# Designed miniproteins, single chains: the designs that were tried, part 17

Each design is a single chain, and the fold is of that chain. pLDDT is the mean over its residues in the fold that is shown.

## One batch from the design tools (miniprotein)

Design m601
Fold by ESMFold2-Fast:
Parts: sequence; C-alpha cells; structure tokens
Structure m601 (fold): chain A 70 residues (1-70)
Amino acid sequence: MSGQETVDTLIAEGDRLLEEGRKGDVRAAERAATLYRAASTMARLNGDEERAREAEEKAREAERLARELR
C-alpha cells in the first residue's frame, strides 16, 4: 500500500537529513525531526506500532541534535 511506502520514504529521507544535521546543519536536523514525526503518525494510522516507535525515537534524537547545535 502507498501509505506504507510513504512511511519508509519519510524515514529514509529523515535518516539522510539527520546525517547532514550531524555535520552541523541545524535546519537539516530540524527537518529530520519533522519527517520522523510524520512517519510515526502515518505508521500508527497504518497499525504499524513498531515503525511508529522507531520513527518516534529517531525524531527525539533529531530534536536533541538540533538543540545541541543552537
């Protein structure tokens, strides 16, 4: 289903932006957090609690990184 593919895509894009955030890009870290939160919400709507939890944990990591850079 396209919704599941969207969750996977959002997580993958979030992972890429999180790596840019680790290089010091505050905007990339903030955007990664947003994409992970969107992925978590969509995963829950699809009934995929495991992916929702994974995305939520990654969102918290990206938010922490963004705070450290500011």
Scores: mean pLDDT 82

Design m602
Fold by ESMFold2-Fast:
Structure m602 (fold): chain A 73 residues (1-73)
Amino acid sequence: VDELIEEARELLKKGDELYKQGKFDEARTWYEKALDLAQRAADEAESRGDFDKAVEATILEIQAAVGLRDIEK
């Protein structure tokens, strides 16, 4: 779970960096990957009863989803 959370966080940072550069197509692919990993991390944390990690992963899901919505606007 921790590895999935850290990887999702790194992908999110990469998406944010590309978004700031105006590379929206590239930012989208990184946000999509971050969202997928964050969803998997949240599911795994919930199955383990690790609610602190589930919350952390859910926050990453929201951040990636917001990034994708901003690209669509």
Scores: mean pLDDT 80

Design m603
Fold by ESMFold2-Fast:
Structure m603 (fold): chain A 99 residues (1-99)
Amino acid sequence: AEKHYEEGKLAYAKGKYEEAIEHYEKALKEDPNFAEAWFNKGVALFELGKYEEAVEYFEKALKLDPNNAEAWSYLGGALEALGKHEKAKEYLDKAKELA
């Protein structure tokens, strides 16, 4: 899992979001409790404009690690992009409490 996660981070840093997603997916197949891999796959999906999928991955990350302020912030941003303004505000306020 760790090796694929590091390869995913490297691909993401190069702006190769689809390649990053493939690497994070391999990491999650080996370790489905890897909260950071759930979160970073969500971030890559967000960068690709796949907001509905990104929401699912951020929710999974937050179920494993509810103190990830950045994940709450991204979840709020994705919901805002989907027109879910009241829910977005709730989660963005949660991010501010933790940061």
Scores: mean pLDDT 86

Design m604
Fold by ESMFold2-Fast:
Order: structure tokens, then C-alpha cells, then sequence
Structure m604 (fold): chain A 96 residues (1-96)
């Protein structure tokens, strides 16, 4: 089902963003988080690879001091909330 595929993709993205946020909150080195995302890219589809490249660029900006770790965490929290609302709407359609 296209809705079941959409649900799985949203759930996978929420899980990734929550893990990325936790690694940032736990004070993990930016370089180690980048290597974790690069490893995730090796088994990801082309669309997911582009999304992961975006997060890698944000981490590179944190490393350069162009954005703070907290600013990146705040942006991830906002994105998780948006995705959780989208997930809820997909689940409501699947239960109809």
C-alpha cells in the first residue's frame, strides 16, 4: 500500500532524527556523528542519501561554529514534531 510505504518512511525518518538529536544531546563528537550518518548513507536509497547529506552539512556547520549545537537540536525537534503530525494523519487514513 502507498500509505503503508509512506508510514514506514516517516517512522524511519523520525527514528533517525531522534537518534541524531540524542547523539547531539549526549555531547558526542561532531566528527563521530558525521561518520555514523555516512555509514547510514551506504544502505540508503537515493532520496534518503540527499536528506542525510543535508544533515551532514548542518553538522559541518556546527563544527565550523556557523551554527550552535543547540540551534541544530532545536531545528531537529521542530522537524520531529512536523513528521509526528504527518505520521498521525497517515495513521488516521489507514484506520479509515
Amino acid sequence: SPLEEAKKKIEDQIELLKELKERLLNGEKIEDIIEWLKKKKETSDEVTQKVLDGYIKMLENVKKGLISRQEFIDSLESLIEILEERLKRVEEKLNS
Scores: mean pLDDT 87

Design m605
Fold by ESMFold2-Fast:
Structure m605 (fold): chain A 60 residues (1-60)
Amino acid sequence: SRGEEVKRRVARLTDQKPEDVSQEKAIEILRGRIEEARRLGLGPPYLAILEDYIRALKES
C-alpha cells in the first residue's frame, strides 16, 4: 500500500528498518519535517507532499 511505501521512506530517513518504525512514529517524524521545512522557507508544494504522506499513513 502507499502507506507502507511512505513508512519505508520514513524509516530510511531515520536510519531504521521499516518494521521498527510504527505508524505513529512515522507521522511524528513527518510532522517534524513539515515544521523544519516551514522554518527553512520551503514552498507549499513540498509541504503538500509531506501532508499527503501523513494522510496515506493514517488511511492505512
Scores: mean pLDDT 78

Design m606
Fold by ESMFold2-Fast:
Structure m606 (fold): chain A 90 residues (1-90)
Amino acid sequence: KSVLEKAFEAYNEMWLAIEEARRAGKSREEMLEIVKEIIKKYDIDVQVELLKILEDALELGKRRNAPEEQLEGVEIMLEAAKEVIEELKE
């Protein structure tokens, strides 16, 4: 699979995990940790591509007035991706 295809698979996996965590009443901090563990399973090339997808998804969601919960989910994923990438640079 291409890097882009793997990045979209990661995005879908994270989104399903966020939906499940919300239904279970988990906190934002718990969702962040779950998403970080998912991102860590992928190679750096996929993580960087995923970061771009998440930035685009957040901008598009804001422009289309997506629900607050949907925007929060993308923001959690974006924060997790940035933290994982920063940890790898140290």
Scores: mean pLDDT 83

Design m607
Fold by ESMFold2-Fast:
Structure m607 (fold): chain A 55 residues (1-55)
Amino acid sequence: SLEEEIQKDEEKAKELEELGKKLLADPSKRQEGEELIQTARLARLRAEQRRKEAE
């Protein structure tokens, strides 16, 4: 269902956010971590928008 697909996208966004936070804890990966955090945030917002449209 669409709900299942949206949940998958939300989980992926959370995964990217967690990964980004881990990278930010490492100074050598700071730039990469910041990029992932931004990407995850946009992906999460997109998933939320789709969820509202699906309901």
Scores: mean pLDDT 80

Design m608
Fold by ESMFold2-Fast:
Structure m608 (fold): chain A 73 residues (1-73)
Amino acid sequence: DEDYKKGLEYYEKGDYHTAIRYFNKAIEKNPDYAKAYYELGLAYEKMDRPELAEEYKKKALELDPNIKKIEKI
């Protein structure tokens, strides 16, 4: 998904606000997009929003219990 990839690009640049917008676009197109929910959680952690981060990570795990295995290294 191009929106998901754009979200990752902005996340790597430290633009978490723009990253969140792209991850939300990915979810709008695919509501079962566990990876996008997980990345939303990580972005909210960077924005010092731990309650929202936990909520989105839990949703990602509900959609895909193996979501953490997509992490590199």
Scores: mean pLDDT 80

Design m609
Fold by ESMFold2-Fast:
Structure m609 (fold): chain A 119 residues (1-119)
Amino acid sequence: MVVLTESGGGTFPVGGSVTLTQQISGDVEGITLVGWWRQAPGELLRFVASISGDGSKTYYDEDVKGRFTISIDKAKKTAYLNMNNLQKEDTATYYAVAFAIVDGKPLLVFGQGVQVTVV
């Protein structure tokens, strides 16, 4: 079983920066990808960024490309989302996500979500 624990939420100024952190625990060997999804008030859940389990490949939504950077520290079992040049539209609940293969089947694991408010 994989468990994701998020931190780094809060209230931040427009033009500011924040780093969201997800701590990965449990069976991490099956993890192929970790990332972040977000849901803004009144909107659908949207992809933000992901990184392959080996750290070699990153993927970004066009709305955050060049402002956000995802990274992984394998030794610490921690993934980071560095969010720069914050905009009011970045206000959302951010969910840590891991994609794993367990017993040959794909599994998506979500964290509980952290609120980011940009004012």
Scores: mean pLDDT 84

Design m610
Fold by ESMFold2-Fast:
Structure m610 (fold): chain A 70 residues (1-70)
Amino acid sequence: SELERRIEEIMEELERLSREIRRLEKELAELKEKGAPQEKIKEIEERIERLGKEASELEKEYLRLQEELR
């Protein structure tokens, strides 16, 4: 069904976002350890925050669609 396909798409996107956030968090930790410029650190932190918000919105859609499937 279209509903099940959309749920699968959201799950795949959430997995991709989770992997990207984890990668950026590791990069952020390495940059902080090496004493990278604050501007570079802030750029990565802001990117993590944006991706986190995107993931949160997709999680809300996922839960809504699961309720519709019932």
Scores: mean pLDDT 86

Design m611
Fold by ESMFold2-Fast:
Structure m611 (fold): chain A 82 residues (1-82)
Amino acid sequence: SETKELDEMIKKAAEGELSEEEKKELLEKLLKEAEEEVKENSDTEEAYKATLEPRLEGVKFSFKVWLGEELSEEERTPKRAK
């Protein structure tokens, strides 16, 4: 039910309309949604922990891309080197 609000905030962020406070709030909402999704789809606590961190990192990465932020050297290097 929060998907529409998240989509609207992502669009505003991409347009540079979001304040730093609103960007943090949007990221927190995206991380919470990702955590709930991983928890719902994980049959064991070990699977949950193993899936959670990569999923949260993926959300953070996507958030930077949606904002049009340039990826750091370290974030780009592993993808190109491998």
Scores: mean pLDDT 67

Design m612
Fold by ESMFold2-Fast:
Structure m612 (fold): chain A 107 residues (1-107)
Amino acid sequence: MELEKARELGERVAERLRAAGADTILYPVTPEDLDPEVFEKRKQELLDRVRAAIARRGPEQTRVVIAAHPSNPEQVKIARELAAYLEEEGRRMGVERLPIAIVSPEF
């Protein structure tokens, strides 16, 4: 239920951003991301999706939405680490500021 609420909020935010013309990538943080091997794989998959979106529509039209539930501090920590990783990789790609939002439902 908690994970579903975070994902649903992320999906709603992503839909609104897409309606506004932004190419929006949604990443719902899951309990599986607490496994370092799963996290590294999913982190690489997300970076590939971000690179593809930037190549297709440009960095100014690319948005990343990371969804995490506030009842789980470890998932929020993963969301922050993922955002920091994407910001660093964005700078290496010459993207001055990649728009990344971390969203969490209030309960």
Scores: mean pLDDT 75

Design m613
Fold by ESMFold2-Fast:
Structure m613 (fold): chain A 98 residues (1-98)
Amino acid sequence: MIRAAFALPLVDVNPETGTGTVIAVVIVDRNTDLEKAKEYAIELARRAVESNPFAEEILDIEVEVRPHPLDPDKLIVTATATVKVNPELVPKGLAERR
């Protein structure tokens, strides 16, 4: 059912709002249980947030499903988590970039 799954590192850190973004991507067969695929993408995003020392909590998770551009038998499920980050733990260089 699931063919590939990965999570992207914490991005778009805004020190003024104390927020950042974590993205999880899951590639599944078109006939996969879509609800389970979405749950897996959400769980992958949550695990990525929990393993990140700069992330405090999840504020929101958005899930999108798209057809795979090169393989008509596959779907791409993306979970985008907006997270609260601890500004004291964010590297100074990253905070200064805004």
Scores: mean pLDDT 74

Design m614
Fold by ESMFold2-Fast:
Structure m614 (fold): chain A 60 residues (1-60)
Amino acid sequence: SPEVARIDAQIAEMRALRDELEKKLAEETDPVLKAHYQRTIAGLDAGIAELERRRAELEA
């Protein structure tokens, strides 16, 4: 399905961004920037979970 392929691409891109932010978070010493990265990662996790639910519905 073209829709599934688009969702898979979005999930892959969001996961790659999440991995990059996790690396930045691990190296960060500024508490304000650490909090910012943690919030952004949490937002990405929520977005990925929503896309995975939508993907499962389309593949069922």
Scores: mean pLDDT 89

Design m615
Fold by ESMFold2-Fast:
Structure m615 (fold): chain A 65 residues (1-65)
Amino acid sequence: KDEEKIKEKIEELKKKGMEESAKRLENLKKKGVSYEEIEEFRKKVEEMIEETDRFVEERRREKAE
């Protein structure tokens, strides 16, 4: 299932001309990292980035006021 998802994503990226991104994903597949694990980790990182951005914006607003 994970291997199939990775293949689908690689094909999608190739169709969009994102060859560098496709190559990167192929390399991750070769290393045996599952697509689900990558997506779960990426989602957590995105949530942390959003939290950090909100914190920074609040601090900036306080300093500007």
Scores: mean pLDDT 67

Design m616
Fold by ESMFold2-Fast:
Structure m616 (fold): chain A 102 residues (1-102)
Amino acid sequence: SLEELIRRIEETLERLVELLSKHDPAAAEELKRLGEELLELLRRRAPVEEIGAVFARLDALFTATLARLLAEGRVSEAEFEEMALLYGELAGTLGEALDLLR
C-alpha cells in the first residue's frame, strides 16, 4: 500500500539523517527538512511533479554531500557504502510510491 511505502521511506530517511549527522550535522538537518517536505507531499497525494521536484533537491543535496565527504576522507568506504545502499533503498521505495500515485 502507499501508506506502507511512506512508512518505509520515513524509516530510511531517519536512518540516513542519523548516519549523515555524524559527519555533517548541517547537511543532515537540511536532509531532514527536505525529507519531511517529501513525506508531507506523499501523504497528501500531491502531484508527481511536485514530489519529483522536492526529491531532486534532496538527491542533489545528498549526492553532493556524500561525494564531498568521501573526497575529503571524512567517511570510510564502509560508511559510504552503507549510506549509498540506504539511499538506493529510499529512491527505489519512492519510485514504487510514485507508481501508485499515477
Scores: mean pLDDT 88

Design m617
Fold by ESMFold2-Fast:
Structure m617 (fold): chain A 89 residues (1-89)
Amino acid sequence: NPDAEILREEINKEVDENRPYREEMREKAKQANEEERKELARETIEYQNERNRELADRLRNEKGLDVELVSLKSELGEELLVVTMGGLK
């Protein structure tokens, strides 16, 4: 399935591009108190939400993939996930 291969490649790219940011936030969290860790988690969610909006737009506009954003709400705020119709493992 070519669409599944394209989606997998783009997701892997996003994971790789975000690795330095995730490592930085993880190191900050190790040295943080409970309130500081919650703040870092909120900042991480906001950052991921913006990237996921950009990813969804790129996949739709440049790759022609059927993707949507799903909103999950928690005590840390709104988290957006990029999902496909038909599913990808």
Scores: mean pLDDT 75

Design m618
Fold by ESMFold2-Fast:
Structure m618 (fold): chain A 62 residues (1-62)
Amino acid sequence: SSAEFAAENRAYAEELAAQGRYDEAIAVLENTARLLASAGDDATAAELRALAEQIRRQKEAA
């Protein structure tokens, strides 16, 4: 399902960020958000994009 797809990719991106792999984490979230938005799930896409921006700020602060 779209919810499972989003949850799995969110968890994977959070694990990448925990490892300091910020660019990969952001890419996973942005790509997943783009696919969800294309499928009409704009709300979940916006949540993943917000998380990507949060991780981007963490990278810039590190």
Scores: mean pLDDT 88

Design m619
Fold by ESMFold2-Fast:
Structure m619 (fold): chain A 76 residues (1-76)
Amino acid sequence: TEADRHRALVLLEGALEAAKAGDGEGAARLARLAAEYSPDPEAAELAERAAEAAEAGDFERAAELLEKARELVREA
C-alpha cells in the first residue's frame, strides 16, 4: 500500500542516519522494520542485509545497501 511504502521510506531514512552515526543496533532495528513494510521484495532483501552489515559494524556497507533499498522503494 502507499502507506506501507511511505513507512518503509521513513524507516530506511532513519536506518541510514543511525548507520552514519555509528549506531549499529538502531540501524539494524530500523532496517528490519523497513523490510517488513517494503512493497519491493528486492528492497526488503537489501534492508535485511543492511541490518546484518550494521550488526557487524560495517556501516559503509550498511549505508550503501540502505541507499539502494530507498531507491527501489521510491520507484515502487
Scores: mean pLDDT 85

Design m620
Fold by ESMFold2-Fast:
Structure m620 (fold): chain A 60 residues (1-60)
Amino acid sequence: AKEQALEEVEKGIKELLEEGVSEEEILERAEYAAYSLEDLGIASKEEVLKAARETIEKAK
């Protein structure tokens, strides 16, 4: 479901942040995931990218 996919994106981003991966690299990976999820009809690119940006901001 959409909610589960977005939760998985958030979890992945948190793990990458804990590993010290840069925000630039994380956003690039999030964009790839966003395109894939939109193509599968699970979530829009806008929803995935919004979740990614909000997760990064909350970690600051």
Scores: mean pLDDT 80

Design m621
Fold by ESMFold2-Fast:
Structure m621 (fold): chain A 90 residues (1-90)
Amino acid sequence: MSEEVRELLEEFRKEFEEKEKQVNEAIANGDFKTAMKIIQEMQRLALEVLSKARAMAEKAGDKESLELVDETQREVDKRIAELIAKMNAA
């Protein structure tokens, strides 16, 4: 695995987790407008970072990094869907 891809994904996960906490707090407070705004920011961040990580892995021919990017994308999609479901349930 590329160290640059690993570091990029580690920084992304930290930012994503921090934003996820902010979304959960906004939902708990009934602030669905703020929750949706942060979810949109999370979606934009994921698109930008994962596209960059994929391009780096493809250029390097690093199949292990490509598989990690695909796994991270699936986990991100699942977590965002869970946050949207929480808003709809509240």
Scores: mean pLDDT 85

Design m622
Fold by ESMFold2-Fast:
Structure m622 (fold): chain A 95 residues (1-95)
Amino acid sequence: LVEEATRALEAGRYEEAAELASKLPNDARALAILAGALAFLGRYEEALEYADKALELDPNLPLAWSAKAAALYGLGRYEEAREYLEKAKELAEKQ
């Protein structure tokens, strides 16, 4: 399911990615994928909520920080979005 949700997100099938990811409510990667898909669909407040939930489960997940940044950028909170995008980049480079 996580791999299928990731492939859907990468293919731009955001509705499908959100549906697949929503089936795994306790998986940090699935929640981050859901948040990313929701951000691409313009559902920024929901995207932020799920990104925060993903970060509670795994604070070292670059995708969750990127999804949070995308949601904040969509909400016009550009300075916070920039901080979290830098955090995502930093964590990705440590892998």
Scores: mean pLDDT 83

Design m623
Fold by ESMFold2-Fast:
Structure m623 (fold): chain A 86 residues (1-86)
Amino acid sequence: MYTGIVTITARDRDSAERAARAASRAASRVPGVLSTSYTISERDGRWIGTVTIRAENRQSAEDAARAASRAASRVPGVLSVDYSIK
């Protein structure tokens, strides 16, 4: 099992939540994804959305993280999006 982590930095809580929801929805549509979840936290006046993707194989995790990052980056108020696979 592989885990994709997408980190979203946003200007405000609503933007972070909308971006995390969009990312989770996009990731869930990728074949081989088992689950998605997200958390929202605040750091130094910025809002951080962390989306956790669990997938059957590395390719599904990478495809899902890329789809999630693309969806998140389209949300107004998002400042940056990054992802990692482990």
Scores: mean pLDDT 88

Design m624
Fold by ESMFold2-Fast:
Structure m624 (fold): chain A 65 residues (1-65)
Amino acid sequence: MDAEREAKIRRAKEVAEELGLRVVDVEGDRIWVSSTEKDATLETARLLRLVGVGIELGLSVHVAP
């Protein structure tokens, strides 16, 4: 376990929760999220915000099927 990596993942989870996205899995540098948003434009905006935070933290964001 790497404490620095855990802190980055924790920060990404905090941002996802603030955006109304649920983190469903974490695999290495990949974060899988799901959304209950029905408006595609709002969903895209929220996902792009999380992707931006992920880039700053060195993490990639993926949408769970």
Scores: mean pLDDT 77

Design m625
Fold by ESMFold2-Fast:
Structure m625 (fold): chain A 61 residues (1-61)
Amino acid sequence: SARRRANQERVLGLLRARGAVTTREVAVALGISQATAQALLDELVAAGRAVREGRAPYRLP
């Protein structure tokens, strides 16, 4: 959907601007739930557009 795509692009913008982000930081920045932020971040990792090592913050590859 357009909203999901827009949210994914906003998350990628945060990763570019901040270098690394937590699920909480994404949730606060986008005004969404932590569950929704986690799902967006996990979708980006599955697509190879973000990486996470264990429980560390998410970052660009």
Scores: mean pLDDT 83

Design m626
Fold by ESMFold2-Fast:
Structure m626 (fold): chain A 70 residues (1-70)
Amino acid sequence: LSEEVKKLLEEALEALRAGDVERALELLQKASEMAKDNPELLKGLQGAIEALRQGDVVAAEAGLREALKL
């Protein structure tokens, strides 16, 4: 996992904790563009984005924590 992508994911997690879903989605979309060469990470990020679109912040946060372990 690149440090730049990791930084975006950490900021997205902080945004979710603050209730800023719009900011978290923006950061996750940027991370997805940078992670296009890592299929496992990209799939996880897409899952987190879809969870947020459905209002499932808990699932999105869990997915972000798993992605940070890659």
Scores: mean pLDDT 81

Design m627
Fold by ESMFold2-Fast:
Structure m627 (fold): chain A 61 residues (1-61)
Amino acid sequence: MKKVVFLDGFTPKDVEAAITALGGKIVSYDKATNSAKITELTPEAEAQLAKSLAVAYIEDV
């Protein structure tokens, strides 16, 4: 799985449609770290998601 960490003021809802369009699904959201666990993406899809203004970074979990 991948972990997506959001910039302050953004939440999974800001990128949910983009994650779904890239073939991913949101598995869980951790409000304390402002991060979501998502299913695996291709490297190309992950790079595209990382360009989102709402995303601080993406890491493996």
Scores: mean pLDDT 81

Design m628
Fold by ESMFold2-Fast:
Parts: C-alpha cells; structure tokens; sequence
Structure m628 (fold): chain A 92 residues (1-92)
C-alpha cells in the first residue's frame, strides 16, 4: 500500500496509519501537515500530496479528503496552502 508505506516513512504509528486509511479526517489532516514538515523538496512534497489526496479520495470519498485538506491548510506554509487550494479545486 503506497499510502501506508509513505506514512510509515514519515514516522506514523500503525494506529495513526489505520486511522488515515479508515478515513479519519483529523488523521488525514495530520498526515498532510507532516508530509510538508518532513519533505525538504517542494516538488516531491507537491507530488506526494497530490497523489495521496487522489488515492485517499478514491478510498474514503472526496468530501472527507476536502475536509482534511481544509483542516490542514492553516497549519501549512504559503506554498502548501497554494497546493491545497489547487487540489480542492481539482476534486470539486
């Protein structure tokens, strides 16, 4: 599972990973924030955020992912907020 592998690489516990995969909005939001915090490359961060948001939207539904993106947005950089806005537009 690519999402599980990425979350594990970011230091998420098994319980945190299970919450993300189950569609827990707060857990998904924490995952998006940690993606930016732990990724030094803006290109790699944007790629991983877009890919993960799309894969999660297929798994748990677009509405939950959009809610998680909105919840994560104020905790992210100006660049991260721009990427989130673009993903929300694409999913809407």
Amino acid sequence: DPIEALARALGFSDEEIEAVLAGDVEAIARFFVRLEEETSSKIVFEYNLRKTALELSERVGKEKVIEALKLAKPRMSEFGQKVIDEIIEELS
Scores: mean pLDDT 88

Design m629
Fold by ESMFold2-Fast:
Structure m629 (fold): chain A 59 residues (1-59)
Amino acid sequence: SSLLEEASREANKLVKEGGASKDPKEAKELFEKAAELLRKTGAPESEIEAVKQSGKDIL
């Protein structure tokens, strides 16, 4: 798969991990890492913003 597809899969794993985390600090770091990974690989802005919003809604 392309780097973008791999980054999207990895970001989804980080988002799931963040959503399952019982530590708000850990959850925030995971969501921020997911958004940064997507941005670095040129993912659509809408996908990056959705991940950032998920982190804000939990934290």
Scores: mean pLDDT 75

Design m630
Fold by ESMFold2-Fast:
Structure m630 (fold): chain A 84 residues (1-84)
Amino acid sequence: LSERMRAEAEASMLMIGVAVIRIALEILEKKGLDKEELREMLRRLDEYEERARRLVEEFPELPLAKEALEEIEELRRRVEKLIE
């Protein structure tokens, strides 16, 4: 695979990871919020954000990488507010 194709695949994997965390968050909101689960989600989102940021820096013209970073940042802000 080309460098760009590998970057697109990684951005896609990050988007899938975000979707999984979003579903888990919706389940927690219905069952009652668990601060330890929210902290684990935040840790994973921080890791995803670092990876997405590197993709944006290396491939600034890759729309999916920018989209992944934006979705990760928005979901992280949502989780942070629930922990507070």
Scores: mean pLDDT 84

Design m631
Fold by ESMFold2-Fast:
Structure m631 (fold): chain A 70 residues (1-70)
Amino acid sequence: MKKEALKKKLEEIQNEISKLTQELVDLYRRYREAPPEERPALRAEIDSVTAKINELVREQKKLQEEIKKL
């Protein structure tokens, strides 16, 4: 039961990372096509999404370690 619950949480985190990664790809495309005046705002959004991905990756690693222990 606990191992199955951890695997489900891991899948949810992996799905969220995938979604945010696709959002990041779109933001980079928009950044490249944007005029210089709009780039600082897009860069801030890129940094925000990147920070969220990094937090989820840390949670993913923690859950993987817990699964290995079980």
Scores: mean pLDDT 83

Design m632
Fold by ESMFold2-Fast:
Structure m632 (fold): chain A 62 residues (1-62)
Amino acid sequence: MADKETFEKAAREAMRILGLSDEEIEKLVPKIAEEIYKRVKGKPLTEAMNEAIKLVEEYKKK
């Protein structure tokens, strides 16, 4: 379970940096973590953080 949980933590941190509330983070984390996992499959954690920031930015603009 380490891989998916690790991407979830990266997503939470990225969302906090971007100024989302804890309630918004909790709703978005499962969705964003899944998308990050798909995009960075086999890549290092630094890439996961970068993709998390991009995905949160996209969701804020939608």
Scores: mean pLDDT 70

Design m633
Fold by ESMFold2-Fast:
Structure m633 (fold): chain A 64 residues (1-64)
Amino acid sequence: MEKEVIAALGEIYLALGKLAMERGDYQGAIEDFEKAIKLFTEANDQEGVEEAKKALDQAREKLA
């Protein structure tokens, strides 16, 4: 129940990070993806954690 709400918040931050990537705001995307990882970890959503980590790595590559 509570874990489902936390996972939904993770999805929101994942989406915000993806939007930041489209805007070229790679630093904002990194922050949003890090929040998504924490939320998915708290929700024990392994698939969400993996997706958010992949997105985080991509955002970091763009910033470098």
Scores: mean pLDDT 85

Design m634
Fold by ESMFold2-Fast:
Structure m634 (fold): chain A 76 residues (1-76)
Amino acid sequence: ADPELLDAEVELALAIIEYAVTKLSIKRKGFATKEDYERLIEALRKAIDYARRIGDDETVAFFEKELKEVEEEYKK
């Protein structure tokens, strides 16, 4: 067992949870604030970084697409 890989897996899970919770909050209230977009971007960047460390290319590709869409909405 590699402690660095285990830490990366835990951090990836936490980033995914932050992303999901923020998405649900936006959906519940019907609009996204500047702080919501900043939280989504931070969580997605963390998820991409940790997924890369684990070698999960599919998860990297998924969250890179999501990040691009969120950044485009934020810069509207």
Scores: mean pLDDT 84

Design m635
Fold by ESMFold2-Fast:
Structure m635 (fold): chain A 98 residues (1-98)
Amino acid sequence: MEEVDEVIERLKEVALTGGSPREIGEALRRAVDVLRKLADESPEMAKQAADYIVKAVEEAYEEARKTGTPEQIDTARTVYNAVKAVADVVIEEAERRS
């Protein structure tokens, strides 16, 4: 659970502060690693964690849309879309292994 919270905080940070492509990529890779570990233990836990991560990043994106610059909004959108795509792939892989 602490690993999921760390992933959420990092993804929100890069989404809201306009992290570099490298920083965004590292945060996304960490999210994939955490979700895959959870999927190996329990596909249900992986689905719950994926939903939690997606919702947290969606909230960051909505915050950026209200108060951010166009560049900040574009970064937050990129992170949100990438997180959704990653979550979908990991959950699909977990369901195939079930």
Scores: mean pLDDT 80

Design m636
Fold by ESMFold2-Fast:
Structure m636 (fold): chain A 76 residues (1-76)
Amino acid sequence: MPEGLKELEKEIKKAIEEAEKLIKEGKYEEALKIIEEQRKKLEELKRRAWAPGDEPFFDKAEKELKELEKKIKEKM
């Protein structure tokens, strides 16, 4: 992957871990904010710097963020 995608992958992984921690603490609004920030970054990169071979990364990350967003919204 391009260097920017490796950094994004690390950020998304950390954001998911932080969001899961916030969900366990009942801080749904804070968890949702983290997920929204990561989705915006992912969408911007997908539009501007997307290349052959990046598809599995974007699909996986987008699904993980969407799944967490649904769990949070169900509790809000």
Scores: mean pLDDT 74

